# Ledger of designs, part 105: designed miniproteins, single chains

Each design is a single chain, and the fold is of that chain. pLDDT is the mean over its residues in the fold that is shown.

## One batch from the design tools (miniprotein)

Design m3645
Fold by ESMFold2-Fast:
Structure m3645 (fold): chain A 69 residues (1-69)
Amino acid sequence: TAEERGERMYRRAKEHGQPITKEEALAAGRALVEGVPPPREGERGAVAREIADKLIEIGDEFEKELKEK
């Protein structure tokens, strides 16, 4: 899922001393959306928005996590 992928990427980057930003995570998610075959044309926009919203949500969770720590 987009949520898992975003978290994995962020985690791996931090582990290798190359932390990605929320902006980079969002860009990676856009690439993921491009790589995913679009469903029906009528649903393309909805799916893309869902994935984008998920990535933003992941970014917000990262911010909350860092703020707490």
Scores: mean pLDDT 53

Design m3646
Fold by ESMFold2-Fast:
Structure m3646 (fold): chain A 89 residues (1-89)
Amino acid sequence: MPLPFPPSPAGVNATLTVTLEPGADPEEVKRQVEEAVRSVPGVLRVTAGVADATTINVGVEAEDREAVLAAAEAARSVPGVESVELTVT
């Protein structure tokens, strides 16, 4: 499709590194984190993948930094999550 203007997404991209509590199911926690983050107003896209047995990487595209921060808080609220690290790119 022709572009009338340069595509400058007004949003931000961020990665959440989610560390799981001992005994947590990575697949179940991943599912709950995806749903929690997706429910945040201003979040445009969520992708999640299990990086290893105790770590989930969540990619977030959001309208602004407030939505990214809210997404990180939503992820921390999920049972089985020990900690969440936020990296904005």
Scores: mean pLDDT 78

Design m3647
Fold by ESMFold2-Fast:
Structure m3647 (fold): chain A 95 residues (1-95)
Amino acid sequence: DEKKKKALELIKKGLEALKKEDFEKAAEYFREAAKLLSSEEGLADALLKLAKAAEEKDYYKTAMGLDSLAQAFEDRGEEELAKLARETADYLLSK
């Protein structure tokens, strides 16, 4: 699915933006990914909550949102993305 591939690349860019502490760009990427994944209810909701937390520059809420996103990826067999999300959460909590 072309839309799913684009959404996963946007999520990777969002995670990279969070590691650079570019919260506004991260929120933008997660919001666009959520639009592409609107039929994936749990995943889209996790992405929208994560985008909101990132816009608020709330490190703790963003890390919690990343853990929720990681769980949604694990439920779908996306183990590498789940790991990347958890590593990004750990990075933010180390600040």
Scores: mean pLDDT 85

Design m3648
Fold by ESMFold2-Fast:
Structure m3648 (fold): chain A 76 residues (1-76)
Amino acid sequence: MEEEERLKREYDALVEILSKKLGITKEQADRLIDRVLESRGVTEKTPEVRVEAARRILKSLNLTDEQIEAEIKKLE
């Protein structure tokens, strides 16, 4: 559905932001998010759950919600 496509686009933007913040590839950033979800016992990796995990990782790196939204907007 349209909602899933929007969440996938948001996830792709978050992966790019995380990649740039950590100085790693987008593939490595995506793998990091997957490993965090697996370590927490998440078996159903929906786009919504993956977006939430990516945002939480960025916040742990001292980005605010406002900074994350600004970086997403720059990638549009």
Scores: mean pLDDT 80

Design m3649
Fold by ESMFold2-Fast:
Structure m3649 (fold): chain A 88 residues (1-88)
Amino acid sequence: SMAELRARVAELTAVLADESAPAEVRAEAARELARLYAEDPSLIEPALPALERAALEDPSPEVRRLALDILVDIGVEEIVEAVKRVTA
């Protein structure tokens, strides 16, 4: 259900923001956020502040890369949607 997906995004977002969690656990949270974004891009908005912080500041290079990859995909999708709006 959408309520369960939204709750899962909130849980994963909290894990990604928790530097006391092991880097591998934060990396897995980022991978799962990427998977959920691919399924339904509307789910990702609450995770944006945590993704931005992780990309810039997470002590793990892998977590920073995973968060940056998601943000790049979001940026590409926003550009695609903007182009569709002006060319339709």
Scores: mean pLDDT 83

Design m3650
Fold by ESMFold2-Fast:
Structure m3650 (fold): chain A 86 residues (1-86)
Amino acid sequence: HMTAREVARAILGSFGESIFSTDPNALIESKGLTFVEALVEALERDVKEGRISKEEAIRIINHTLKEVSPEDRKPLEELLEKLKAE
């Protein structure tokens, strides 16, 4: 039993130094984003920059969708559709 935040942080931590090396609560609060919204932005950026493959991003999204509440699924589903179209 893990929250989407715990799963996403564990996965993103494996990519090293980048997205959540600073206090993630302060980062989320300063942008007025939920964790899921911040994760969507981070994944889209990392795919665009070539830090992760599109296929790996799709795997992260599918895994996170298993752990999120219904309200948090829509931003992830929208990103998933966008990635599949490319």
Scores: mean pLDDT 62

Design m3651
Fold by ESMFold2-Fast:
Structure m3651 (fold): chain A 77 residues (1-77)
Amino acid sequence: MEIEKEAEEARRAAREGARGLFADTGDPQVLEDLARHLEDAARQYEREGNERLARIYTAAAEGVREVAEEARRELEE
């Protein structure tokens, strides 16, 4: 259903935002903190029965996590 398209768009937007944030700060901890907050929001929406927002926030958190992993690898090289 349309939720998966919204989730993929949220993941993409979150990845671009996270890349910009890392480019400006140079600090992967900022991305880890952002991902944690998005994951906490996803769990809250899941507990409230809001499946759509739970999925969207989960996808956004996954996008930020992907950029955080890329950032950590970049700093190790």
Scores: mean pLDDT 85

Design m3652
Fold by ESMFold2-Fast:
Structure m3652 (fold): chain A 69 residues (1-69)
Amino acid sequence: SQQIQQQIQTLQAVLAGIQDRIAAMRDFMATYGDDYSDDFRQRMQASIASLQAHAAQIQQQIAALQAQA
């Protein structure tokens, strides 16, 4: 039980970090995006999409661990 709670806390911290990074990347693109190439903007959007997919996987892992607790 304690080990599962520790894993949940660790995953929640990682998830929060990913969400903060996505928000920061979006804010950067909103402020400075027009100063960069289309290729750079496309790569940035691809990176955001990858982070969103990773966040979804972590959310599923948290839910699975919560069901075991």
Scores: mean pLDDT 88

Design m3653
Fold by ESMFold2-Fast:
Structure m3653 (fold): chain A 85 residues (1-85)
Amino acid sequence: SFEKELEEQRKKAEAWLAANTTPATRELILRTIEKLIEALREFRDAPAGDPEVEERRRAVAAELAPEIAAANEAWEAEQAARAAA
């Protein structure tokens, strides 16, 4: 099921992040993942090709883009610091 697949992927992501990131970076990435999951749930049963739904998808993507960018920036900064040490 959709929920079971999301739960399995989330558990794998959490385990990997716990082994490979600092608590601060992990928290930020997990928060971003949780928001992405909420967006997926919102649009799961939405009809394809509906202009209202597509506009809402674009609005949600625009809201999430800065948070995704911040998570990526934090992760890349941590990797760079680790490589420089």
Scores: mean pLDDT 79

Design m3654
Fold by ESMFold2-Fast:
Structure m3654 (fold): chain A 77 residues (1-77)
Amino acid sequence: VHALITVEASSEEAAKKAEETLKNAPGVLSAKSEREGNIVTVKATFESEEALKAAVEAIKNLEGVKDVKVAVIGRRA
């Protein structure tokens, strides 16, 4: 599963923690992150949709995370 995850944090430290949490999430196969101040954008490939959901929940539980947006890439009907 390919996904683009954008995290908005209240501080740069919280943004850095969100980035590390996503990169170290179980079931992540690859991750490329870019951080601009309090915003982290991660393009990641997960082994399953369940792994993606678990990673998103982990970062939503971090103190200082204000918003998390997820766009799943490669949906072909």
Scores: mean pLDDT 78

Design m3655
Fold by ESMFold2-Fast:
Structure m3655 (fold): chain A 96 residues (1-96)
Amino acid sequence: ELPVPDFSSLSEEEKEKAIELGELQLELLRLVREKGSDEKFEELAKRITELLPEVSLEEAKELVELLRKEAPSIPESEWDEAMATLERNIELLKAS
């Protein structure tokens, strides 16, 4: 399991953004595993740029495509652990 981030110093706004980013990452991982449509991946890339304005749409699309390409080489157990850790971190942020 990945270490749990320290939430004690986060503002309410920072926690809200972290939850949104976590939920977006979880949705991306699910979509990759389910072999989702190109349209859904384009929508996620757009949402990444909305949450992270410093990331261009081109960079977001490249990141998504890289993850899709690498997905078959990632063991199912690693995907399960990553998703479970992300879900746990989101719940901890919501509870704080």
Scores: mean pLDDT 76

Design m3656
Fold by ESMFold2-Fast:
Structure m3656 (fold): chain A 84 residues (1-84)
Amino acid sequence: NGAATILRVGLHELRQLLAQDTTLSEADKQAILDLVEEALRAAEAGDLETALRLLRQAKEIARSAGASDVEAFLEGLIAGVEAE
């Protein structure tokens, strides 16, 4: 579905963005990746409500750490999934 496609592409881009990020701890980077991977699995199952909840949790980790580029990227993924 469209949401799963957005998250699959987004996960690839997020991995590149996180590799260049110097603000987030390794633990926070892993937590964000785990949440987005779980959101992708939820979207593949058609559970967009769970996918959105998990993406919002990932965004909150980025926001709390002050990782503004990662936060903005996750906001874009949320908007894309909401449009489906």
Scores: mean pLDDT 90

Design m3657
Fold by ESMFold2-Fast:
Structure m3657 (fold): chain A 79 residues (1-79)
Amino acid sequence: KKEERAKKLAEEALRLGEISEEEAELLKQMRIKEAVELALKRENILSDEAVENATKFIEETLENPGEYFEELRKKREAE
């Protein structure tokens, strides 16, 4: 089920142009850290701490996507 969520997330993000095709394939394979490293390299962000934090964030999002969307909603309302 987590793998199904990762595939759906990767396909949607790729469709929206948020990630590259290679990043999407890595996410579908549950190679989250490698996908994060590739995405951060594209944005010229190369720090081990940023990779670790982003990897943990995506892993937590895949386990409980509802919490992530609720947090995003609150952040938008706070703007």
Scores: mean pLDDT 70

Design m3658
Fold by ESMFold2-Fast:
Parts: sequence; structure tokens; C-alpha cells
Structure m3658 (fold): chain A 90 residues (1-90)
Amino acid sequence: IIDDAIKILKNALKQAEKAETPLDIEVVGAMAIIGLTVALLEAKRRNAPQEVIDALEEALDRISQATDTLNKEELIKVLKEAIERLEKLK
């Protein structure tokens, strides 16, 4: 679960770094949100520790907010922070 979520976020970060338009940011953010939603649902289904569930919910909320700004630097920042948080839970 955590490794899958980290992989999704690292792929999103790589795509965000290549983003050139607001539409690119929206697409990258949407893909990250979809992937993290699947990871969160799987974590809840497997009764993962509450700390893991909380971290995934926080990541989803922050990435959603950053995506709505259409700001590349903001999306990159929150993706990096989400990756760091999840890596600390391993």
C-alpha cells in the first residue's frame, strides 16, 4: 500500500516537473488523486494502521487543493511533502 502510493506520487512528481500548461497541471493532479483514492480505499479495506490512512487522506486533500491552484510549483511542493511523509511510515 505505502510503496504503491509512493510510486504513484513519484510518477506524478516526474510529470509535474515536465508540465508546461495549466491543463498539464490539472491532468497530473487528477491522475495522482485517482491513484491515491484507490490506495486509500485499499488501505481501508485491509484495515491499515490509522496513521497510514490519515497520511493518505492528508495527501489527497493537499494534492487536490494544489491542483485547483493550477500552480506547478505548488503541486511539486505538495507531491514532495506527501512522498516524504509516506516514506517515514515505512
Scores: mean pLDDT 82

Design m3659
Fold by ESMFold2-Fast:
Structure m3659 (fold): chain A 86 residues (1-86)
Amino acid sequence: ATAEALRAQVERDLARLPEIVEEFKKKMENAKSKSELSRISIAGMMYLTALMVEADLAGDAEGAQAFREAYREIKEYSDKLLKKLE
């Protein structure tokens, strides 16, 4: 991808970031087991890691930071939900 195409993609992903985070949180809340919760949270964290790499390749440090914060939010939410399943 060209740098311009990467920057445009980062802008689209940043605009969707609140929706993406909420979607993963809802999927995690609906998990029926620790195994299912772990699978969903890992998928979300991997997805956000890919977005961080995309932002870094685009030279968007602020975008990379936003995706890193979303990663942390999903991880912390997963930890909170895991305690309820104990």
Scores: mean pLDDT 85

Design m3660
Fold by ESMFold2-Fast:
Structure m3660 (fold): chain A 97 residues (1-97)
Amino acid sequence: GPALPAGTEGIELTSGIVSYSVDEEGVHHAEFRQFVKTAEGRELEVHTELTLTPEGGSVRFVVRDVEDGTVLAELEVQGNPVVSERLLAALEEELAK
């Protein structure tokens, strides 16, 4: 999977999963809201929406400054089935530790 961006090392997470569901088509939907402090002491809200199917998936990130509400970054990434299988394998390996 993608490595964390440079400068996110040492981030403290203060919240987690907002929602998780599997629909009738077997599509996994997960929503995360994380409040993170950067190494510089800046507080950010990261909103992540994940859609995962056997055929592939997508993830959307919105990063917002907590102090003024400014949207700093928006990113949407689509994965293919091979990426989804590799992500699941990596998660299984980490959970086995």
Scores: mean pLDDT 63

Design m3661
Fold by ESMFold2-Fast:
Structure m3661 (fold): chain A 102 residues (1-102)
Amino acid sequence: MRSYELFKKSLEYYKKGDISKFASYFSAGGIEVIVLVNEGRYEDAAADLKKSAELFKKNGIYDAAGIAYRMLSEVYELMGKLKESEEYRELSEKLFKIAKEK
C-alpha cells in the first residue's frame, strides 16, 4: 500500500473517532515515506506527502497536515531544493500554530 493510501485510511479512522487506528495507519504512511527516501525515490515520496498534507489540511486536521509538510520539507532538503524546503517548513509551522489555537 502506498503512503498516500495509508494516510487516507488514517483519515477515515480519525473521522470515526478511532484515534488508535488513525495513529497506526498514519505511522505506517510515514514508514512507507522513509522506505521511498531510503530507495532514493524522492519525487515519489514528495508527491505522496504533498497529496496527504493537502488531504489533512482540507479536512481541518492541521497537526497531521503539519507533520506531512515537515516531512515534505525534509525530502526537498535531501533533493537539494532548499527554497521549496523552506517554504514547506514555514507552512508546517503555521499549521501547527493553527492546531494549537483551535
Scores: mean pLDDT 85

Design m3662
Fold by ESMFold2-Fast:
Order: C-alpha cells, then structure tokens, then sequence
Structure m3662 (fold): chain A 90 residues (1-90)
C-alpha cells in the first residue's frame, strides 16, 4: 500500500534529520520509529493505522518528557503532523 511506503519514508527522513541535528537522541528515536514501521506493516485497515500512530505519539510524548528538550518536541510535532496527514488521505 502507498500509505505504508509514505510513512516509512517520513520516518527514515525524520531519523536522518535527528542524527544530523540532535545526534544524542538518534538511537531512541530510531528504536521507536522501527517499532512504528513494524506496526504499520501489520496494519490492514485505516483504524489499525490510526491505532499504531496513536501509540507512536504516546511513545514520543514520553521521550519529550524524559529529555525536556524544546527542539526535540518541535521536531516530534512536525513528524506527527506529517504522519496524520498520510492517515487523513486513506
């Protein structure tokens, strides 16, 4: 499905941006991104995609709280906007 490829592309571009700008967070971000890729690969419906994205958003909020970095929070907000935009087109 085109949506799965688009989500993976958005996640790969995001992980690379974090490695370039905030490398101290790259490992944790890559780990949660890989988890979303696995959940998305298993999803067969829009509702399953939404459930996967909501769980991913919760994991991102935990990292924001843990690191307390406003730059990381800004990047995560932009990422979630792009991911939910893909979901809205399904």
Amino acid sequence: MKAKEEIKKILDEFVEKVRETLPEYAEDVENIANKLKQDVDKATSKEEFETALNKFAEDLQKLIKYYNDPKLAELFTELLRKLYEVLSKL
Scores: mean pLDDT 82

Design m3663
Fold by ESMFold2-Fast:
Structure m3663 (fold): chain A 57 residues (1-57)
Amino acid sequence: GSAEAQAAADEIRRLEEEGVRAAAEGNDEKAQQYAAKSREKAAAHPEGLALLTEQRR
């Protein structure tokens, strides 16, 4: 992918990881906040989400 797609994929992954960590710590509010940010980023950069999905599989 382009550098922009890779940067978006990296940021989406980081937000997801922060959300998972917050949920593991029992902070549901913070987990939902990171999930919302991850979805916003994915919606703005569908090419980044597609690249991230390919990297996972």
Scores: mean pLDDT 79

Design m3664
Fold by ESMFold2-Fast:
Structure m3664 (fold): chain A 80 residues (1-80)
Amino acid sequence: MQEQVERARELVERARELLEQAVKAAQAGDLETARQLKDEAGELFSEAYGLLLDAGREDEAQRAADELAPLADQVNQLLS
């Protein structure tokens, strides 16, 4: 259980870093890199969310989703 939660937290942090990089790439006009980074962040967060749910940490999973949502929305707006 602790190992799964720690892995999930590492994946959430990496997803956040990738979304921050995606924002910077999109702002620089590198839309292809921004899309790739966003997609990678989504995959990592999906894995983390599943691990947190399996560990019975639904509240932590939802907080992570709420934390990353504004960043993901910013990338989506810049890619529009």
Scores: mean pLDDT 86

Design m3665
Fold by ESMFold2-Fast:
Structure m3665 (fold): chain A 96 residues (1-96)
Amino acid sequence: SPLEKFRAAIEEQAKLLPEERRKRVLEAAERFIKAVENKEPEEVIEKLIEEFAETVVEAGVEYEKSRGIELSEEEKKAGKEAAIELIRHVAELALK
């Protein structure tokens, strides 16, 4: 299942994050996954895609900052747009 592969990938990536940030990412991912599994309306799924993408970007910013790398506002925006596109693609594959 596309959603099972996606969940496994997110769980693996989240291992690199501090516990509190990991929890937030996994909770946002689970809300998104459940909405897609339940075939919720498009507007509900799109809102959860955006919320999950925001959480992923915040985690990525914190991770890079822990390595001495500060992301610009443009890089954060590009990262959010890329995350939204990827998450939306996963939803489209699962809803076929």
Scores: mean pLDDT 85

Design m3666
Fold by ESMFold2-Fast:
Structure m3666 (fold): chain A 83 residues (1-83)
Amino acid sequence: SEKLEKLRKLAEEELKRGKELAKEMLGRPELSPVERMEEVVERLIKEGYPLVKLSYELELLLKNNEITHEEAEKIVEEYIKQL
């Protein structure tokens, strides 16, 4: 669980950096409502921000009960080791 929270924090930092890049490159105003966050996340995934992609995919799998928290933590461990 702590490793998943660490990944979320790293993904949040990546998302903040990506928002600044999106502001400069996309010419769109900053999206503040949660429902609009999906557009930003999809665009960042498309632009190759790997931590945001991994975090999003893991949260989706956990929400759908397709994986356990322990399995998600192992995936995060392997991913961080390869960075």
Scores: mean pLDDT 67

Design m3667
Fold by ESMFold2-Fast:
Structure m3667 (fold): chain A 90 residues (1-90)
Amino acid sequence: SKIEELKKLINELKDLLANPQDITIDKLREIVEKAKKVLPEKSLEIDIVYGMGLILYGVSKVIGESETEGLTKMAQLLLDYLEKVLKELE
C-alpha cells in the first residue's frame, strides 16, 4: 500500500540518521525520487523540501560545520516532512 511504501522510506531515513557517516546527497536524492513515485500528488512539496534541505546543507558548509552535520540536517528535514505526510494519511 501507499502507507507501507511511505513507512519503508521513513525507515530508510531513520537508518541513515542512525549512521550519519553513510549519508550522501545521492542517497537522499534516491529517497526523494522514491517518495515522488509513492506520493505523485506531493511531488512539488517534496521538491521544495529537498531544496530547503540543500539550503541547510549549504549554510552548514558556509558556517564551517562538517559534511556529516549538513547532510544530517537535510536528512532530518526529509524525515520530518514524510512523517507529517504519513500522519495526514492515517
Scores: mean pLDDT 89

Design m3668
Fold by ESMFold2-Fast:
Structure m3668 (fold): chain A 84 residues (1-84)
Amino acid sequence: SMTEVIGLFLILTLGSTVTLAEHTLKNGKLEAAKENVEGLKQLVEALEEFLRENPDLPEEIKEKAERAIREAREVIKRYEELLK
């Protein structure tokens, strides 16, 4: 369905942003890392809202989304720990 395609697009977008955030953190590009992490926070909230609005999504897509959210939250946590 179109809803499933949108869900997968959000998951892929979040995953790509995780990759960019990790790359910028690894290479000490802290300003770029900050922007990528803010993007991660917004995408996580958007995907969590999408999951709430679409409870009948296939379990495979829900599981992929939950994994992507978990990976994003770990990157956000690592970034925030660097600021302490």
Scores: mean pLDDT 88

Design m3669
Fold by ESMFold2-Fast:
Structure m3669 (fold): chain A 58 residues (1-58)
Amino acid sequence: SHIEAVATKKAQELGLPQQTVVEAVEYAEGLGSVLGLPPHLQAKLVVMHLDVEAAAQS
């Protein structure tokens, strides 16, 4: 899916593990389905979640 591709690419740039990618995608898809978010906002949620996780690992 588009959000899986976005998540994988961003995680590679940030040096995040595969488990974090899975969690970010599940979070964005779950929240997106509940809130009826368009695909571009779901992709934004993935990027934001991964940025927060990268900061937490600093």
Scores: mean pLDDT 78

Design m3670
Fold by ESMFold2-Fast:
Structure m3670 (fold): chain A 55 residues (1-55)
Amino acid sequence: QLQQLQLQLTQKMSTGIRNLELGLRSSPEKSDEYFKKADEYFRQAAELYQQIQKL
């Protein structure tokens, strides 16, 4: 249970960071899409982190 949540948190963070990097390297139009994806993954990671903290 806890291990699965920690794995998901790590995956969300990694994907978020990757999208942030792609955004920085892309054209302005593509950057917006990647930054939006990064923000979404970081938001999901924050929720998972709070869930883990309550366990």
Scores: mean pLDDT 82

Design m3671
Fold by ESMFold2-Fast:
Structure m3671 (fold): chain A 55 residues (1-55)
Amino acid sequence: SSLLELAERIAREIAEELGADAATYSRAGQAAVDALKADPSLSEEQIRAIVREAV
């Protein structure tokens, strides 16, 4: 729960920073969630990098 909330917050922050639309934000959020499901030990910095690649 808390890790998924972190991923969603990071996706929102980066999408807002880059002026991304709702579809791009949705893709970024999904990428972060999928990454955390595959590796729950990912740092915030690693999640931010994954999200930036998704947008």
Scores: mean pLDDT 79

Design m3672
Fold by ESMFold2-Fast:
Structure m3672 (fold): chain A 67 residues (1-67)
Amino acid sequence: DVDEQRHREELQKQLERSEKAKEKIKEIIEKNGKPPDKKTLKEIAKETGLSVGEVKELTKSVMEELK
């Protein structure tokens, strides 16, 4: 059985990583007027602990949100 508190902590950490990545992506778009390049996406992934693929999906989500 999954420990509900442990599962909640894991979900919270993943949510925090995703939110931090979205914040960084939004700042870059607002500052530069364009989405982050591949190098910047890799740097965000390393800083947040997300995969590059997850950061790419978040970038698409942020870009659609800003339209």
Scores: mean pLDDT 77

Design m3673
Fold by ESMFold2-Fast:
Structure m3673 (fold): chain A 89 residues (1-89)
Amino acid sequence: MLEEILEKSKKKAEELAKDPSLSNEEKMLLSLLEGLGLPTDLTSEQIRELTDKLLEWLRQIQATTEEVSEEEGLKLLEELREKLKKLIE
């Protein structure tokens, strides 16, 4: 459920907010990975590469998506989860 993804992501974001070594973009990536149930125990190189790709995907979504319903948002999160999982594996 979308609510479970958001709750897990929020909890991870609060934990990461205290870490001064991570950028805001890296904190966003790790919070999203936690919400999606993906591994967050990544190398610095993996975090950087995934952050860059996440920002590019978000740019594409923002350019093409004028208004997102809850159903469309969940579908986009599932698509993003599959893309991120493929990059981690």
Scores: mean pLDDT 73

Design m3674
Fold by ESMFold2-Fast:
Structure m3674 (fold): chain A 88 residues (1-88)
Amino acid sequence: SLKFTFSGEGKLVDETTVEATFRGTTDDGYVLEGKATIDLKTGEFKGEGTLTNPLTGEEKKVTFEGKAKVDVRGGEALFTGEGTVTPL
C-alpha cells in the first residue's frame, strides 16, 4: 500500500458524517482523486478513487483509508489528512 497526504472539501450529511471529494498525492508523486466519507467523532476517512501515474497517465482504481483533521462551518467542511492507498 502507498502512503498519501490529501486535502478536500465536503458537506455534512448528518451530525457526525461528512461526504467529500478530495485530491491527494503519494510520496512517489502519484495523484489520488476520489470520494470519501469522514467520521467526525473519530477522524476516520474511507473511500474509493483513482490513482494516476503522472509520468505515464495510467489510472488504477483504489480504496483508501486514513485520518483527517476537519474544520466544519455552516454545513461545509474543509479537511486535511494522511492515509494509505490499496489498489483494487
Scores: mean pLDDT 79

Design m3675
Fold by ESMFold2-Fast:
Structure m3675 (fold): chain A 61 residues (1-61)
Amino acid sequence: MTDAEFIAGLKAVSDAYFERVDKAKKEAKSPEELEKRIGEIERQFSADVAALKAAYDAARA
């Protein structure tokens, strides 16, 4: 993985996060459903970032 690929990956993960949040805001039927969906989106974002960092570190080892 190159530095450019890592940066592009971070941008893609960030773009996906914002798209998922916007969709959740539009589709959620209650504040409780929105909070649950945001929590799931945040967990996915953290996992995606961690996986990207692990792949980047492994490529530089």
Scores: mean pLDDT 83

Design m3676
Fold by ESMFold2-Fast:
Order: sequence, then structure tokens, then C-alpha cells
Structure m3676 (fold): chain A 82 residues (1-82)
Amino acid sequence: PAPLSPEAQAALDAAIAAATALYLEHFGAERVEVEVTVLSDDRVRVTIRATVGDRVLVHEIDLALRDGRFVVTAVRQTVEPA
């Protein structure tokens, strides 16, 4: 698929960095892994895996770029063993 615009990519990267800091500092996660899948030039999926004790919190966030802004279209949450 086509890459995101540089402005959209920068906004996404900033949001991911902020979310990662939140998981590390506020949820006490010992490890945070972020995976970004570009689905199209206006759609991405962000998967965040935060290890907290014996559990991995998994958040999948689907984002669509609309009028220069990322809009959350779906959020899925699950918990896995670490």
C-alpha cells in the first residue's frame, strides 16, 4: 500500500510515543511493543503489547485518516499470558 504522508506519519509516531510512555509510567509495564501495519494510504492498525507482571495487555487500534486527522474506527482489547 502507499505510505502515509510525512505529516500523518509524524502525528502517528508522536501519538505512539505518548501511548508507550503512558503504559510504561502509569500502568507499570516492564515492556511495551508497538507494531504499526499500514493497510492503505489512509488506514493503519496499531497493535500495542504491554507486559505487566504475568500478563500482556494487547490493544489493537484501527485508525483512518480523514481530512488530515486520524480517527479511531475500532478498538479491540485482550489479555494474554506473558
Scores: mean pLDDT 74

Design m3677
Fold by ESMFold2-Fast:
Structure m3677 (fold): chain A 67 residues (1-67)
Amino acid sequence: MTEEEKEQLIKENEIWSEAERMLARGEDLETVYRRALELAKKYNLPLSEEEIRRWIEEMRAFIERMR
């Protein structure tokens, strides 16, 4: 794995971690989407809006089931 690939993975993990924390705090889905999309755009990550949306929806459903 190249250093560039490692940097991208670190940034992706930061986005997912922030989204998970926001969902755990009870932030609404649209707010979490907006934040994740802003970070992905800022970091120029090759993540599609559909991938981000799907992951966040799945994570929220999981968190809601565990509450």
Scores: mean pLDDT 77

Design m3678
Fold by ESMFold2-Fast:
Structure m3678 (fold): chain A 62 residues (1-62)
Amino acid sequence: SPLEEAFRRLREAGVPDEKILAAAEAVQGRTLTPEQLDAIMDAVLEAESVEEARKRIEEVLG
């Protein structure tokens, strides 16, 4: 799935598993647009903490 491939890339980029799991939980049961998926990947990559990543993801998802 595009989501699994995106999370694999985040892991390969050295993103901590805790941030990836937070993103996976936030998007569970949702269908994402490509724009939303890109914004979520950026949020996870740029956030300094799990809490910041969750906040940024919430902003993307509305």
Scores: mean pLDDT 80

Design m3679
Fold by ESMFold2-Fast:
Structure m3679 (fold): chain A 76 residues (1-76)
Amino acid sequence: DEDVERLFEALMALPERNREHLSALLAGADIAEIRRIIRGLTGLDTSGMSDRAILEALRRFFEANGLPIPETIASA
C-alpha cells in the first residue's frame, strides 16, 4: 500500500525526540485526532489516506522504533 509506505517513511524522517514522544501524543486519541497530529508533525495530506493505512503505518513505525503501541492502534 503506497499510502502506508509514504506515511511510514515520513514518520521515520521525524527528529528522534518527536518519534519518542509520538506514542504519548497518540495515547487516548481517536482517529480524527491521530490524523490531525500526523498532519501537524509530518506536513502530509492525510485526507486521501484510509484509516487502515494510517493505523498500519503507525503500527510499523512503533514496532521499528521499539516504542509502545498505543491501545487505539493496537486494537485496530
Scores: mean pLDDT 77

Design m3680
Fold by ESMFold2-Fast:
Parts: sequence; C-alpha cells; structure tokens
Structure m3680 (fold): chain A 68 residues (1-68)
Amino acid sequence: ASDEQIEEAARELSELARRAVAEGAPAEAVKIAAQNEVLRRGKELGASKEQTEEVAREVLEAIEREAA
C-alpha cells in the first residue's frame, strides 16, 4: 500500500475510534474493535507488517488520548 493510503486509513480509523470513546463506548472494547479493523484493512490493502503496526499505533494513541 502507498504511504498516502496508510495515512488516510490511520486518520479515518482514529477519528471513528475517538468518536466511539466520546459517545461512551468502553476504551477496551474500542481498542479490540480497532485492532481487528486495522488488521482487516491492512490485509485488503496489501500493507506491510510495518505499515500495519504504524496504523495500529496511531489509532491506539487516538483512543488513549480521548479516554484520558
């Protein structure tokens, strides 16, 4: 996958995860759902392990920042 596709996926998933936490979803449940979605999209895009880990890190940081 291109860096632009990876960055867009990270941004989109981070925003969706943040909204879920803001609407009262438990952070643990959102983290599990986000990890599954990152793996699924990474596989569909043909992303490398490093790219998939980058997206996962970005999304998890967004969830933790919103939950704090």
Scores: mean pLDDT 82

